# Designs tried in a protein design run: designed miniproteins, single chains, continued (2). Part 51

Each design is a single chain, and the fold is of that chain. pLDDT is the mean over its residues in the fold that is shown.

## One batch from the design tools (miniprotein)

Design m5867
Fold by ESMFold2-Fast:
Structure m5867 (fold): chain A 68 residues (1-68)
Amino acid sequence: SEVEEKVKKIRETLLEAGASEADSELFAKTIGEALRRGDEQLIETAIQTLVNTGVIDEEAAKKVREVI
């Protein structure tokens, strides 16, 4: 349940940052799966991919990290 609440908040944060509904759903799910596994490297890789591909900026990335 805690991970599900974080996934919802991550999705909302990505949408507010200007990500598409499809990207927000995909990346929120990916980060949620990484959270369930305790895979901190996968979490950071997913966030950095969003920034490097221009889906979100560094300020939005900080907000995503604060939810985690």
Scores: mean pLDDT 86

Design m5868
Fold by ESMFold2-Fast:
Structure m5868 (fold): chain A 56 residues (1-56)
Amino acid sequence: SMEKKEQIIEELAKYIVSNPLKANDILLKLREEGMTPEEISELSEEARRRAAKALG
C-alpha cells in the first residue's frame, strides 16, 4: 500500500545519515520480503532526499 511505502521512507530517512547500519538492515529486510532492487532503490533515494531537506 502507499501508506506502507510512506512508513518505510520515514524510517529510512531517520537512519540513513545517523545510523547507516540500521538503514541497511531495513533495506535487507525489504529484499527478503520480496521487494525488487528497483523498488528498494526508489525508496532509498526518496528517503535520502527527505533526510537532506530535514537537515537544511
Scores: mean pLDDT 82

Design m5869
Fold by ESMFold2-Fast:
Structure m5869 (fold): chain A 78 residues (1-78)
Amino acid sequence: MSVEELVERAEELLKEGKELIEEGRKLLEEGRILEGIGLVLRGIGLLTEARLLAEKALKLDPENERAKEILEEAEKLG
């Protein structure tokens, strides 16, 4: 997998993870606790995958700014 492919996949996972966490938070506010927790946990799982891919990209290209931004965002949310 190229650095570009790692970064693109990590960005996709970060976006999906953020969307699931946001939807889960809305469900929690509505009192749908089990469903809300399920979405938040799934979102955190995707953020973890995004972090791992971004770390791999940085190992191959230590100056990759997009990979650094993904790591910072995923760490902030997880």
Scores: mean pLDDT 85

Design m5870
Fold by ESMFold2-Fast:
Structure m5870 (fold): chain A 71 residues (1-71)
Amino acid sequence: SLEEIRRDAVELARRHARELFDQGLPPEKAVRRATLLAIEELRKKYGKMPSPEIVEAAREAARETVEEYLA
């Protein structure tokens, strides 16, 4: 379902953002790369490209995660 895909997108983006930030990537690069990694994993898992709404949910989750680490 769309709700399951959204939950997966948020979880994947947050996980990748944490890992990339811990590895020393700058905030902007961590957010961008975490978003792309989440999209690629969703594409493989569900067999189709995520909708723009799902992509934005992943991007926001990655951004929020990095912002939490900078606070």
Scores: mean pLDDT 86

Design m5871
Fold by ESMFold2-Fast:
Structure m5871 (fold): chain A 85 residues (1-85)
Amino acid sequence: YEITEKEKELIRAIALEAARRGELPSFDEVLDIAKKLGVSEETAKRIYDIIKEGADPNKTPKDVELQKELALIAAEALREAGLTI
């Protein structure tokens, strides 16, 4: 699975909003950001579920790789904002 630039923007936005508010944004807030970026509801839900619950390596190996990419993108976004995780 190759993460698109729009999906990377969504992941960065989620990480920065979480850092700014001190808590993970709600799924409805993530959907609003996704709509503005042109990311589908299905993709936004998949990303959100992985961030909140984690990936099952026995059922969704592609989601495990996606989870690793999400973590790297989020870490970079937080570092650029002057925040450490």
Scores: mean pLDDT 74

Design m5872
Fold by ESMFold2-Fast:
Structure m5872 (fold): chain A 76 residues (1-76)
Amino acid sequence: SGRERAIEYLRQARDLVRSQAPPDVAARVSAALDQLIAAVAGASQPFEVEVPLTAELPPDVQAQVQALLDQANAAL
């Protein structure tokens, strides 16, 4: 389903943040992504995926995370 694909992309974004971001930024952004994963899993459609805290990520990680968020939105 679109929700399952969106959750898969969000989990990929979370794992990327945990592996590539500084620990304090990783903690904040991954927590926001975990909340988003829970919201998408329990939400009534329609839903749009946004994580404002991604601006705190290193530019290369931010670009990769944004691509995954865009794929999650496209899957919903």
Scores: mean pLDDT 77

Design m5873
Fold by ESMFold2-Fast:
Structure m5873 (fold): chain A 63 residues (1-63)
Amino acid sequence: SREALLARLEALEGRLPELPPEVAAVLREMLAGARALLDEGRLDEAEAQVDVAERLLALARAA
């Protein structure tokens, strides 16, 4: 749902200060893109972008 995607975006945005600046910059651009897709009603593309962003965050935290 749109509300679930917004909650996931907010959770990811809150994690950006924990990351190296270069990784945070990439994720910030991805989250901005996901939010734009969400605003356009393109929920499937927004969800795919959020999924990729969550995977990148997990990889960055594992390093």
Scores: mean pLDDT 83

Design m5874
Fold by ESMFold2-Fast:
Structure m5874 (fold): chain A 55 residues (1-55)
Amino acid sequence: SRVEELAAALREALEGDGDEFPALSEVRRLPREEQEAVIALLPERYRAGLRDLLA
């Protein structure tokens, strides 16, 4: 699903030398429910930072 694709892209960027901005821009276009689903698929350590970026 798009949620799983974006979660995978964000995780790869955050854990490696990648640009998270393109995936974050796509997540910002999702309904709030799907944004929360993307965040929930990521390791707990990244969740607070991503919530701040999406606020």
Scores: mean pLDDT 79

Design m5875
Fold by ESMFold2-Fast:
Structure m5875 (fold): chain A 55 residues (1-55)
Amino acid sequence: MTVFVNGKEITLKVGETIKVSENFELRALDDETAELRDLKKGLTKTVKAGDEVFV
């Protein structure tokens, strides 16, 4: 799946986790859904393939 983080294209395989900034990581749950984790606050947010997120 592909998500745009701070204007950068990030492609993930299912089950892959990538650190996208100092305090945020992105984990692909399936081909259409990923979990964005705020490591500083311990909070998570669901993002969809093709979404743009700012961290």
Scores: mean pLDDT 84

Design m5876
Fold by ESMFold2-Fast:
Structure m5876 (fold): chain A 68 residues (1-68)
Amino acid sequence: MDDNYQAGLYLQKAYELDPEWMEKNKDEIAKKLQDAHKKTGPEGMKKTAQEIYDKSKKLSKLRQLLQS
C-alpha cells in the first residue's frame, strides 16, 4: 500500500478516536506532516501520522476516564 495512503488512514483513525483534539491541533498536525514529507517523503509522513494516531488514542482513553 502507498505510504501516502497509509498516512491518510492513520489520520482518519485519529479523528475517529478524538475529533476534538484533532480539530484543536489541526495547524500543528498539518505542519508536522508537511515537515516530515519535506524531510523524508511519504514514508516520513506515514510515520508522523502513526504517531498522531497513537497520541490521539492515548488522549481519547484519558478523556473517557476523566468524563466517566
Scores: mean pLDDT 78

Design m5877
Fold by ESMFold2-Fast:
Structure m5877 (fold): chain A 47 residues (1-47)
Amino acid sequence: KYWVTFRFGGGLVTVLVDAENEEEAIDKASELLGVPKSRIVRVEPVK
């Protein structure tokens, strides 16, 4: 699982996605929020 943080609207939005790697997490979060990957600020694994 990964935390993915996006620049969305007037602030930042962080979502938890179930993914095996950072690239998959980015893809899933981008699809979930309907925002381009270029808005990603941070991706980090859940410990």
Scores: mean pLDDT 78

Design m5878
Fold by ESMFold2-Fast:
Structure m5878 (fold): chain A 69 residues (1-69)
Amino acid sequence: GMEEIRKFALEKLEELERELTLEVLRGNVMSGEEARQRIIEEVAKELEREFGISKEEAKKLVEELLNER
């Protein structure tokens, strides 16, 4: 259901946030806007792969989750 999709998306968001933090610590400078777009794209791809939802719908869901913070 939708709850499972949201749970998976939140887990992937946390994983990517940790990866991007490590990249910054390794000297890879990126803006908050670049980080946001990278997170949206990567989580959306994973949601499309796991649940078969469209890339457009997956991106909307990820953007909503990020905006709820």
Scores: mean pLDDT 79

Design m5879
Fold by ESMFold2-Fast:
Structure m5879 (fold): chain A 81 residues (1-81)
Amino acid sequence: SVEELEKELKEAVEQAKEFKEEYERAKKEGAPAERIAGAALALIGSLLHASLLLKKLRELGIVHPLEEELKELEKEAGLEF
């Protein structure tokens, strides 16, 4: 259970990083607003998923190191949106 949650968390954080790069690239390239918004929504979704997995780990008494990395990604997303 814990191992499965940790694996899913690592995958969710990696997805968030990929969507963040896509969002930043779309903005830099002057993509249409709809494409930028789509990338932003995908990023938000992956951040929410990772946050939920961290909450589940905390309920099991586990504070994961990726919590700090997720907080930084969320902060950057908030500043960019």
Scores: mean pLDDT 82

Design m5880
Fold by ESMFold2-Fast:
Structure m5880 (fold): chain A 55 residues (1-55)
Amino acid sequence: SAEDYYNQGLEYEKQGKYEEAIKAYKMALALDPSMEEAREKLLELEKKLGKVVEP
């Protein structure tokens, strides 16, 4: 389920596996696009990895 992917993303974050966490949060949003917590985590991690920051 979307919540299972969200929880998997949280576990990847605890392990420092930020790319895997991003993929898990994207899967959660693919199953439930209204899942605000997954969207917020995805945006936060993408910003940390520089994926949403243009020089």
Scores: mean pLDDT 78

Design m5881
Fold by ESMFold2-Fast:
Structure m5881 (fold): chain A 56 residues (1-56)
Amino acid sequence: SSADKMTVAEAAQRLVDAFGELARDPRLHEPLARFVAREMRASFEEALRALREAIA
């Protein structure tokens, strides 16, 4: 439904905005990058797999 789609999109946008704000702080950039790399390993592999399928 539209409401369900908006809720998911809103949650995703809020997460992106929060990480964007943290990434703009140069003192947090490096630790944030390491945190994201560590926590997003599985998501990164999934995104890479989807990208390979899209361009294959």
Scores: mean pLDDT 65

Design m5882
Fold by ESMFold2-Fast:
Structure m5882 (fold): chain A 78 residues (1-78)
Amino acid sequence: KEKAKEEIKKLLDEAVEALAAGDYERAEELFRKADELAKKAGLSPEEIKEISEEASKKLGEVLGDPSLVFETEAEREA
């Protein structure tokens, strides 16, 4: 299901850009769409993991450290 993989990668790329822009609502929507598409396309856990790892790597490059984003949010709300 090559088209589904392409679509999922595009959705994840857009989600990473949304997170970089601070648009968490849009990022959540895009991640949800990617997850739904992966389930409907019948992707294996391995394929989903590979795509997720690529998205995490891009997010890390854009935000500098994805784990830090969550701590910053918690500190901001404290």
Scores: mean pLDDT 67

Design m5883
Fold by ESMFold2-Fast:
Structure m5883 (fold): chain A 66 residues (1-66)
Amino acid sequence: DLLAQGRKLYEEGEKAAAEGKYAEAAKLYDRASVLFRQAGDEASAQRARALALENALKAGITNAKA
């Protein structure tokens, strides 16, 4: 079930983001968005894509070292 797989990856993304693992969260949300789109859940796909982009930005900020 693509929808169930997408939801699992979305939840893993939420956990990664909560732990400050923004690069990992971005990858998980991006994979979830692809699965949601394949399942026909456009709303969840768009939400996951937005979170992937947000976490990718945070990853860039977090990985900036002096």
Scores: mean pLDDT 81

Design m5884
Fold by ESMFold2-Fast:
Structure m5884 (fold): chain A 90 residues (1-90)
Amino acid sequence: ARELLGKGIGAMKKGKLEEAVEYLRKAIEEDPENALAWFLLGQTLAKLGKLEEAIEYLDKAIEIASRRPELRELAEEAQKLRDELLAKLK
C-alpha cells in the first residue's frame, strides 16, 4: 500500500496519469481505508476527464476521512473538489 501510493504520486508528478491510476487502484486494493489513495485516484481521474468516476472515488475518500479527526483537511479538500466536479457535470 505505502509503496504503491508512493509510485502513484510519482507517476502523477511526471504527468503519467493513466499509470498513476493503476498504482492508486492497487493501493486501495491493499488498504481500502487509505483515504489519501482514494482522494488521489479521484483527483487523477478528474484530470483524465473521467468526472463521474472521479466523484465516486472522492465520495469514498470523504467517507473514510470524515471518520478520522486527523484527516479533516483531506476531507475538506475532497469535498471541495467533488463539488467543483459536480458543477462541471451540470
Scores: mean pLDDT 85

Design m5885
Fold by ESMFold2-Fast:
Structure m5885 (fold): chain A 65 residues (1-65)
Amino acid sequence: MDALRARHAARLENLDLAIESVKTKLQRAIEEGKPKEYIDELKKQLETVEAARRAAQAAGDAAIS
């Protein structure tokens, strides 16, 4: 079942890309001088995606689909 492992790995990669995307948005928001509330919301989004990535890895069955 190498295909299932490859799909699981691809899903984790997609979550890693989402984390990078949020980090980029956060840096841009700081550079643009966005309100602290907006920056804090992006930080919360980053934490949420990181938690989702961790949960997906820990629960392999949930991460497959």
Scores: mean pLDDT 77

Design m5886
Fold by ESMFold2-Fast:
Structure m5886 (fold): chain A 79 residues (1-79)
Amino acid sequence: SPEDERLKEVLEQLEKDIEELKELAKDPSKVPLVIKGLERGIKELEELLKHVKNEELKKKIEELIKEMEELIKELKEKL
């Protein structure tokens, strides 16, 4: 569906954004900003997950949420 194609593109962009956030987090002064961005992203993905019917996209969203949660945990240990 057009919505599934759009969502796939959004999730592919989000994977790239997460990698950029990992690079940004190498600067300790940016860590609080990165954590805030990741926490916001998780909430948006959790809301999106309530409306997604495609099982492959659901799994991808759940994997991204888990990756972001693990990254937040690692970054909070550095604060």
Scores: mean pLDDT 85

Design m5887
Fold by ESMFold2-Fast:
Formats: structure tokens, C-alpha cells, sequence
Structure m5887 (fold): chain A 108 residues (1-108)
């Protein structure tokens, strides 16, 4: 499971970098690359979490990946799962709050 989390995290980091590039430049190719990397990241996290469902970091990162894919309802469910597993983690609470705020704005 750990190797799958590592690969998922690397892909998600690249997806976030490409999404940031798109936000800065408007380059649609960067957006397409970000979404492709996020889709690949999702596959690794879903496989890892099927073997280790109590990994709060895994659920948090899966939520971020789904948010990048525009799947905001799924993203919210995964953030809720991460917070249920580690409710005292201030970093999770802050990250979830930011991402859920973005997701709500996109749905409204």
C-alpha cells in the first residue's frame, strides 16, 4: 500500500503544479495534463485505500484529486472521511475547508 500512496502523491503533486500553471497562464494544455495526472493519482489512491482504508492522508489526497477533476460531491465525501479518521489534524481541517469552499463556489 505504501508504494501506491507514494506514486499517487507524486502524480497528485504534478497535477497540482499543472493546475497552478493553468490558473497563472490560461494554458488549456496544462489543465488537460493536470486532469490526466489527477485521474492517474485517483487510481493509485483508490487501490491503496482498498488495502488500507484507515489512512486519513490517503482520503484527504483522494478528495483533492477529485476536486481537480471537477467531481466536487465525491471530493466532499472523501474530505469528510479523512476528517472522521483524524479529527484533530489542523492541517486536514484547513485544507478541507479551503477545498470545500472552492467546490461550493463551483457548484453555485
Amino acid sequence: AEELYKKGKELLKEAIQKDNEYQLTGDKKALEEAKKLAEESVKYYEEALSKDPNNADGWMNLGIAYSLLGKYEESEKYFEKALELDPDNEMFALRAAVELSINKEKLE
Scores: mean pLDDT 79

Design m5888
Fold by ESMFold2-Fast:
Structure m5888 (fold): chain A 69 residues (1-69)
Amino acid sequence: MEEAAKKAGEAGKKGDSAAAGAGAGQAVRLMIEQGDPEKGAEAGRKAAEESGSPAARNGALAVSYNALS
């Protein structure tokens, strides 16, 4: 069970989750260039919300916060 869940997670990360994370990180960096990291975090949250998948959403949020720190 755990092995199947892990492989499903990796597949999601390489597909939807990874794409969502990349978009969130890019949005955060663009807002930081504007000198507004708080708006960057908000943009990352919006990208996660638009993903529609819990796994992709969690991945996007993790990448967004990692880009800020």
Scores: mean pLDDT 55

Design m5889
Fold by ESMFold2-Fast:
Structure m5889 (fold): chain A 81 residues (1-81)
Amino acid sequence: MIPSKEEFIEKLVEAAERLARELRKKQPSLPDEVLRHVIVSLGEREVKEWSEEQNWSEEETKELIEEVRRRITERLDELAA
């Protein structure tokens, strides 16, 4: 089944959390800013790919990228707390 927008976002956030944990284990000295940038960039790439498959507008894609960036950032902040 084709995932809904919310299901897609939830899966991306879960993948981002797993990637963050693995990168932190592999490179414990990696700055948080660099880790966050890498994970957010990968999330944005996944959003662009999915939006292209769904034939979304540039505006719709940008809005989804901003939402995913926000959700990933919030999740990473929770893990740091």
Scores: mean pLDDT 78

Design m5890
Fold by ESMFold2-Fast:
Structure m5890 (fold): chain A 74 residues (1-74)
Amino acid sequence: SAALAELRALADELIAAAEAGDVAAAKEALGRLQALAAEILATGSPEERAELEALAAEADARLAALADALAAAA
């Protein structure tokens, strides 16, 4: 779906902005991602919600890996 494709693109933008240290871009992407995720949870189909859960698990794994890398670099 278009909404899930947009959510994935926003997650990629968030990670890229975080890696670049662009706090403003990261905040913008995070805000849009949170708003879209909330909309999918409230009004989306069961299939869209299941895909959102899978994407959230993938995003959590990516953010955990990034946090671990940053902790190791400190």
Scores: mean pLDDT 75

Design m5891
Fold by ESMFold2-Fast:
Structure m5891 (fold): chain A 68 residues (1-68)
Amino acid sequence: MELYEEAKKLSIEQIIGRILRLIGEIEELKLQLKKETDPQKIKELQEQLKELEKKLEILMEALKEKPE
């Protein structure tokens, strides 16, 4: 997993920064999804949301493995 290996090289502060940015992107995408009425665009937004949530999980896992 490319993101996981890259995240392991980052400091705790850098990983937290990336997590916060991803949370912001996820929240923005969720707001767009609530306003969207086109089924095709809804599907595209849902797939983007799943990918961002997967990246968030990887970063959170890398953060848990960092020594204190």
Scores: mean pLDDT 79

Design m5892
Fold by ESMFold2-Fast:
Structure m5892 (fold): chain A 98 residues (1-98)
Amino acid sequence: MVEELRKEFEIAKKNKDAEKLATIGDEYAQLGDYNSAIEAYEEAIKIEPSAELYAKLGRLYAKLGDYKSAAEHYEKALAIDPNDQATRAELAEVKKKQ
């Protein structure tokens, strides 16, 4: 599965398929491979940035203990969707971390 998922990632990246890259990121995150999930979401964002993808990146960086990167991505999500109360709450929480 992981080897097949990596092949799907390379194909989606070559084809500039943002939706498929986001789906691959979700699959890596479910498997606990947060570094590969981050890579997939970052490639999706390069093609088509969205508040949802920035919020997903923020959550993964928070899981890895990188609260600075988590905050930066939540702020980018809120720049696109300022009324996202869930993302705003998550940003406030990570800003209390060091």
Scores: mean pLDDT 87

Design m5893
Fold by ESMFold2-Fast:
Structure m5893 (fold): chain A 68 residues (1-68)
Amino acid sequence: MNEEKLEEARRLFEEAVRAARAGDIERAEELLKEGLRLFKETEASSEEVARMVGLALRAIGEILDAEL
């Protein structure tokens, strides 16, 4: 359960990065929000948290770059 939620959150963040790069900012924001919602429900190791935070920040950066 927890591992499945963590994997799903990671997948959603990766999709958010792809959507943002494609210029689909609305979809990127939706995917990022859903990924963050699932990640909030998981208990992850410090290393896993660092990786997920890095991926989420990358998605945010792509969204901001596309809007600016």
Scores: mean pLDDT 77

Design m5894
Fold by ESMFold2-Fast:
Structure m5894 (fold): chain A 70 residues (1-70)
Amino acid sequence: MEEEKKIEEIKKRIEEAFEQALHLTPDQVRRLRTQLVVEANEITKDLSDEVKEKVQKIIAEFSQKLLEKR
């Protein structure tokens, strides 16, 4: 349950970041992506490897969506 809440929190953060990224330059988007990876790692550092893998996939999907728009 706590793990699910943290995953949902990360999804919301990524969704907000995606909206912001639409108004950013490619360089700013790369920095934003790096910051999201760091924040997600901090949130999940004490969680299971399975949760960490799920979070990595969510971040990868976010990165792919940004690349598709450019």
Scores: mean pLDDT 74

Design m5895
Fold by ESMFold2-Fast:
Structure m5895 (fold): chain A 62 residues (1-62)
Amino acid sequence: MKFENVNPALEITKYLSDNGLRFTDVNLIVNGKEYSFSSAEQAAQFISTLPENASFEVKKRK
């Protein structure tokens, strides 16, 4: 799923919660680069560094 919003951190967190997923269950694609995280804390910190209008895509690992 692709996210384009003024608060991408909130949107991704809601999507994961609504689907029973964790950041460790998905990869993020930002500016054509795929990122994987070993912890929810690492993922949250990375997402918090993105600008408010940043766009990214969520890809399930399985």
Scores: mean pLDDT 68

Design m5896
Fold by ESMFold2-Fast:
Structure m5896 (fold): chain A 100 residues (1-100)
Amino acid sequence: SVREKIREAVDAFRKGDYEKARELLAQIDPEEVRALFPTLDDDEFYAAGAALVLHGASDEELRKLMLERGVPEEAIDSYLKALRALLPDVARLVDAVFRS
């Protein structure tokens, strides 16, 4: 499942397998991530957000999903800026998301 792939990416990152973590995030179906978004814990939420950005999600779409998950409206712009700033470098994105 997509949730299992998100958890595998977190585990791969914690073990220092950055290539596997990036590959797993790239393989995640963005439609399934959108469906799971309101039910994610904090670690899963960051990984899912990173996956959606890697798959080309718009800021408007991400804002809507974050609001549905209960992220405070005033915090959303900071999350979007952080995810977007790291997008050109997948390794840096993974490191930032999975800093525990």
Scores: mean pLDDT 69

Design m5897
Fold by ESMFold2-Fast:
Structure m5897 (fold): chain A 61 residues (1-61)
Amino acid sequence: GLSAEERALVVATANELLALDLSQAQLDAAHARIEAAVATGDAEALRATLAATLAEARALA
C-alpha cells in the first residue's frame, strides 16, 4: 500500500500527465511504468520513476 505522501505524488503526476497532449499509447505506457513502481513498495524508486516518467512525457508533448 502507498503512504498518503506517495498517493498524493502519484495523483499529482497523473494530473500533470493528463494535462499534456499525449496519445493514448503514451499515456498507457506512462501508467504502466507508474504501476510497476508502485508494486515495488520502494518510495525512493517510486519518486524517481514518477519524475522520469513525467520528464519523458513532457519531451513527447
Scores: mean pLDDT 82

Design m5898
Fold by ESMFold2-Fast:
Order: sequence, then structure tokens, then C-alpha cells
Structure m5898 (fold): chain A 87 residues (1-87)
Amino acid sequence: GVAVTLEAPASATAGEPIPVTVRLSRPAAAHVTLLVDGEVAAEGDVDGASATFTVTFSTAGDHLVAAFVETADGDGDAASATVTVTA
């Protein structure tokens, strides 16, 4: 199996782009879907151990970022983090 770790800043400013990095426990060809508050914010394909996406929050408050990873060989995992956004 593959395990997934999500790295996101603990805080951000509304309207400011931030990096969100998704790391895999092993290198793999994989598809990554990033959700913010249950809505798709970014998608990408990975061939390796990590992918970095840019996320911008439009609204202040606590936001849930979740990453779903599906590998080409049928493994998958998910990870999430909360980002506190200020105006």
C-alpha cells in the first residue's frame, strides 16, 4: 500500500496563494485530487513521491484541505489538514 502525508501552512491570508504538498510513502504513478471544504480545488498527476499544488482561500475562517491519492496499481490513501485563514 501507499501512505499519504499532506503538508500545508497552519495559517494563510484570504486571496494569497499558498503551497500544499502531498507526499507518498513510496514513489508511484498516481492521480492526486485536492479538496477545500469538500470542493475540488486542484488535481494533478504524479510520477514520484510528491506533488505541490497552489491553493488560494477566498473566505476567512477555518478551512479543511483534503488530498486523495489513487495510484496506477490500485492503491490509495487520503490525508487532511485545517488551515486558519484571516482577511
Scores: mean pLDDT 86

Design m5899
Fold by ESMFold2-Fast:
Structure m5899 (fold): chain A 102 residues (1-102)
Amino acid sequence: MKITMPKEVKAKEGETVTLTGTASEDVDGQVAWYKQKEGEEPVLLIKNASELAEGVDERISASGSGTEFSLTIKNVKKEDEATYYVKDLKTLKWSPGTKLKV
């Protein structure tokens, strides 16, 4: 399966931003979203396409089914600047990632 994502998305502080991904075949909800800052380990944000992981900021939500999935961040902060990855839970492969600039 191939996952396609934008290379970069820009947002201003206080805005709502949505990051999108498209898979070449049905993901059956079996995707997870991760956030990685430079020099840090990837942090799980969302599991099973829409389930918020424990300790994750309530400003973050996700949805998706079939071939399309999205992550929404409300009230964007400078601390949200990172690369966001999707992990395919069937193949355990990582997406190319989208860099969010704030």
Scores: mean pLDDT 81

Design m5900
Fold by ESMFold2-Fast:
Structure m5900 (fold): chain A 60 residues (1-60)
Amino acid sequence: MTQEEATAIVKEILGERAADVQVSVRNGVVELHAKEALSTEVRIELHRKLGVPVVEILTP
């Protein structure tokens, strides 16, 4: 998947919260750089929609 595809899916799921999250794709893994931890429901939906490993990185 491309970074553009991953970013679009993240924006669809997070809405306005997407502004607080930076998305990157490396070696088939989606990295989410967030100021605050994502909820369990959001994490489940991201895994379902992206279909690839997702790593959450907290960057205060």
Scores: mean pLDDT 77

Design m5901
Fold by ESMFold2-Fast:
Structure m5901 (fold): chain A 67 residues (1-67)
Amino acid sequence: SREAAVATLTEALQTHGLSPEEARRLAEEVVDLLEQGRGREALELLQKHGVSPEEAQRILVAAVTEL
C-alpha cells in the first residue's frame, strides 16, 4: 500500500539524519514519483538529499515491495 511504502521510506530516511517531518515529506514525494513510473527521478531525489546511490536503490526496492 502507499501508506506502508511511505512508512518504510520515512523510517529509512530518519536513519540517514532527516527529521521526522522532512523524512515524511520526502517519502511522500518519492512514493508519488514511483507511482508515476518515474523511478530514475525518485533515485535522483534521494541522492540530492544525501543518500548514496546503493542505499537509494535499496530503499526504493523496499518501497516498491510495500506498494
Scores: mean pLDDT 84

Design m5902
Fold by ESMFold2-Fast:
Structure m5902 (fold): chain A 62 residues (1-62)
Amino acid sequence: SRLLENLRRRIAEAEKYTKDPALLEEIRQLLADLERNLDNLSVEELVGRVLRILGLLLDLEL
């Protein structure tokens, strides 16, 4: 999906100038877990996981 592609691109961009490698690794693990379980998640669970990843990415980017 375009959403997962956008999340992967943002993570790849953050890898170039990471100020917090531990937070970046947490974000990578959350995305990998999301991708692994994509077809097994409810819409509510999917939205919650995406919002968590976006929140952590924003924290990393600030």
Scores: mean pLDDT 80

Design m5903
Fold by ESMFold2-Fast:
Structure m5903 (fold): chain A 83 residues (1-83)
Amino acid sequence: SSLLRKAAQLITAAGILVVAAEIGLETGIESKEEIREDLEAARELLKEARELAKKLDKEEQEEVLKEIEKLEKRIKEIEEKVE
């Protein structure tokens, strides 16, 4: 479905930003500000994906929400280390 593809694209884009933030934190090369900006952008993408998920069939919604929750957990872990 087109909605599932859009949700997957948003989750993938958020995932790219989370990976960039994790690498930036691990290497110490990126500034704390740059890491926070990537995490804020990722949160906005996941929020949009969550709204799209509400329009999906229940089974697809549950799987999309699981992927969002995994990324939200990783974002929180990075935020705690940056602060």
Scores: mean pLDDT 89

Design m5904
Fold by ESMFold2-Fast:
Structure m5904 (fold): chain A 62 residues (1-62)
Amino acid sequence: MSADEILEALREAVRWAEEQGLPQEVVDALRALLEEAEKMRAEGASDEEIARYAAERLAAMA
């Protein structure tokens, strides 16, 4: 997956969580993940590194 696709999926996940009224801790965790992924991309991280980070963090939240 491209970094753009991952970032878009994370933005949609944050919006969906807010719309569904999920616990603030879940919304905050998704927002933090999105912010870190966007920062990684801005700092020149590869699509693969961003994808691995997102997958690892989502697995840790489960």
Scores: mean pLDDT 79

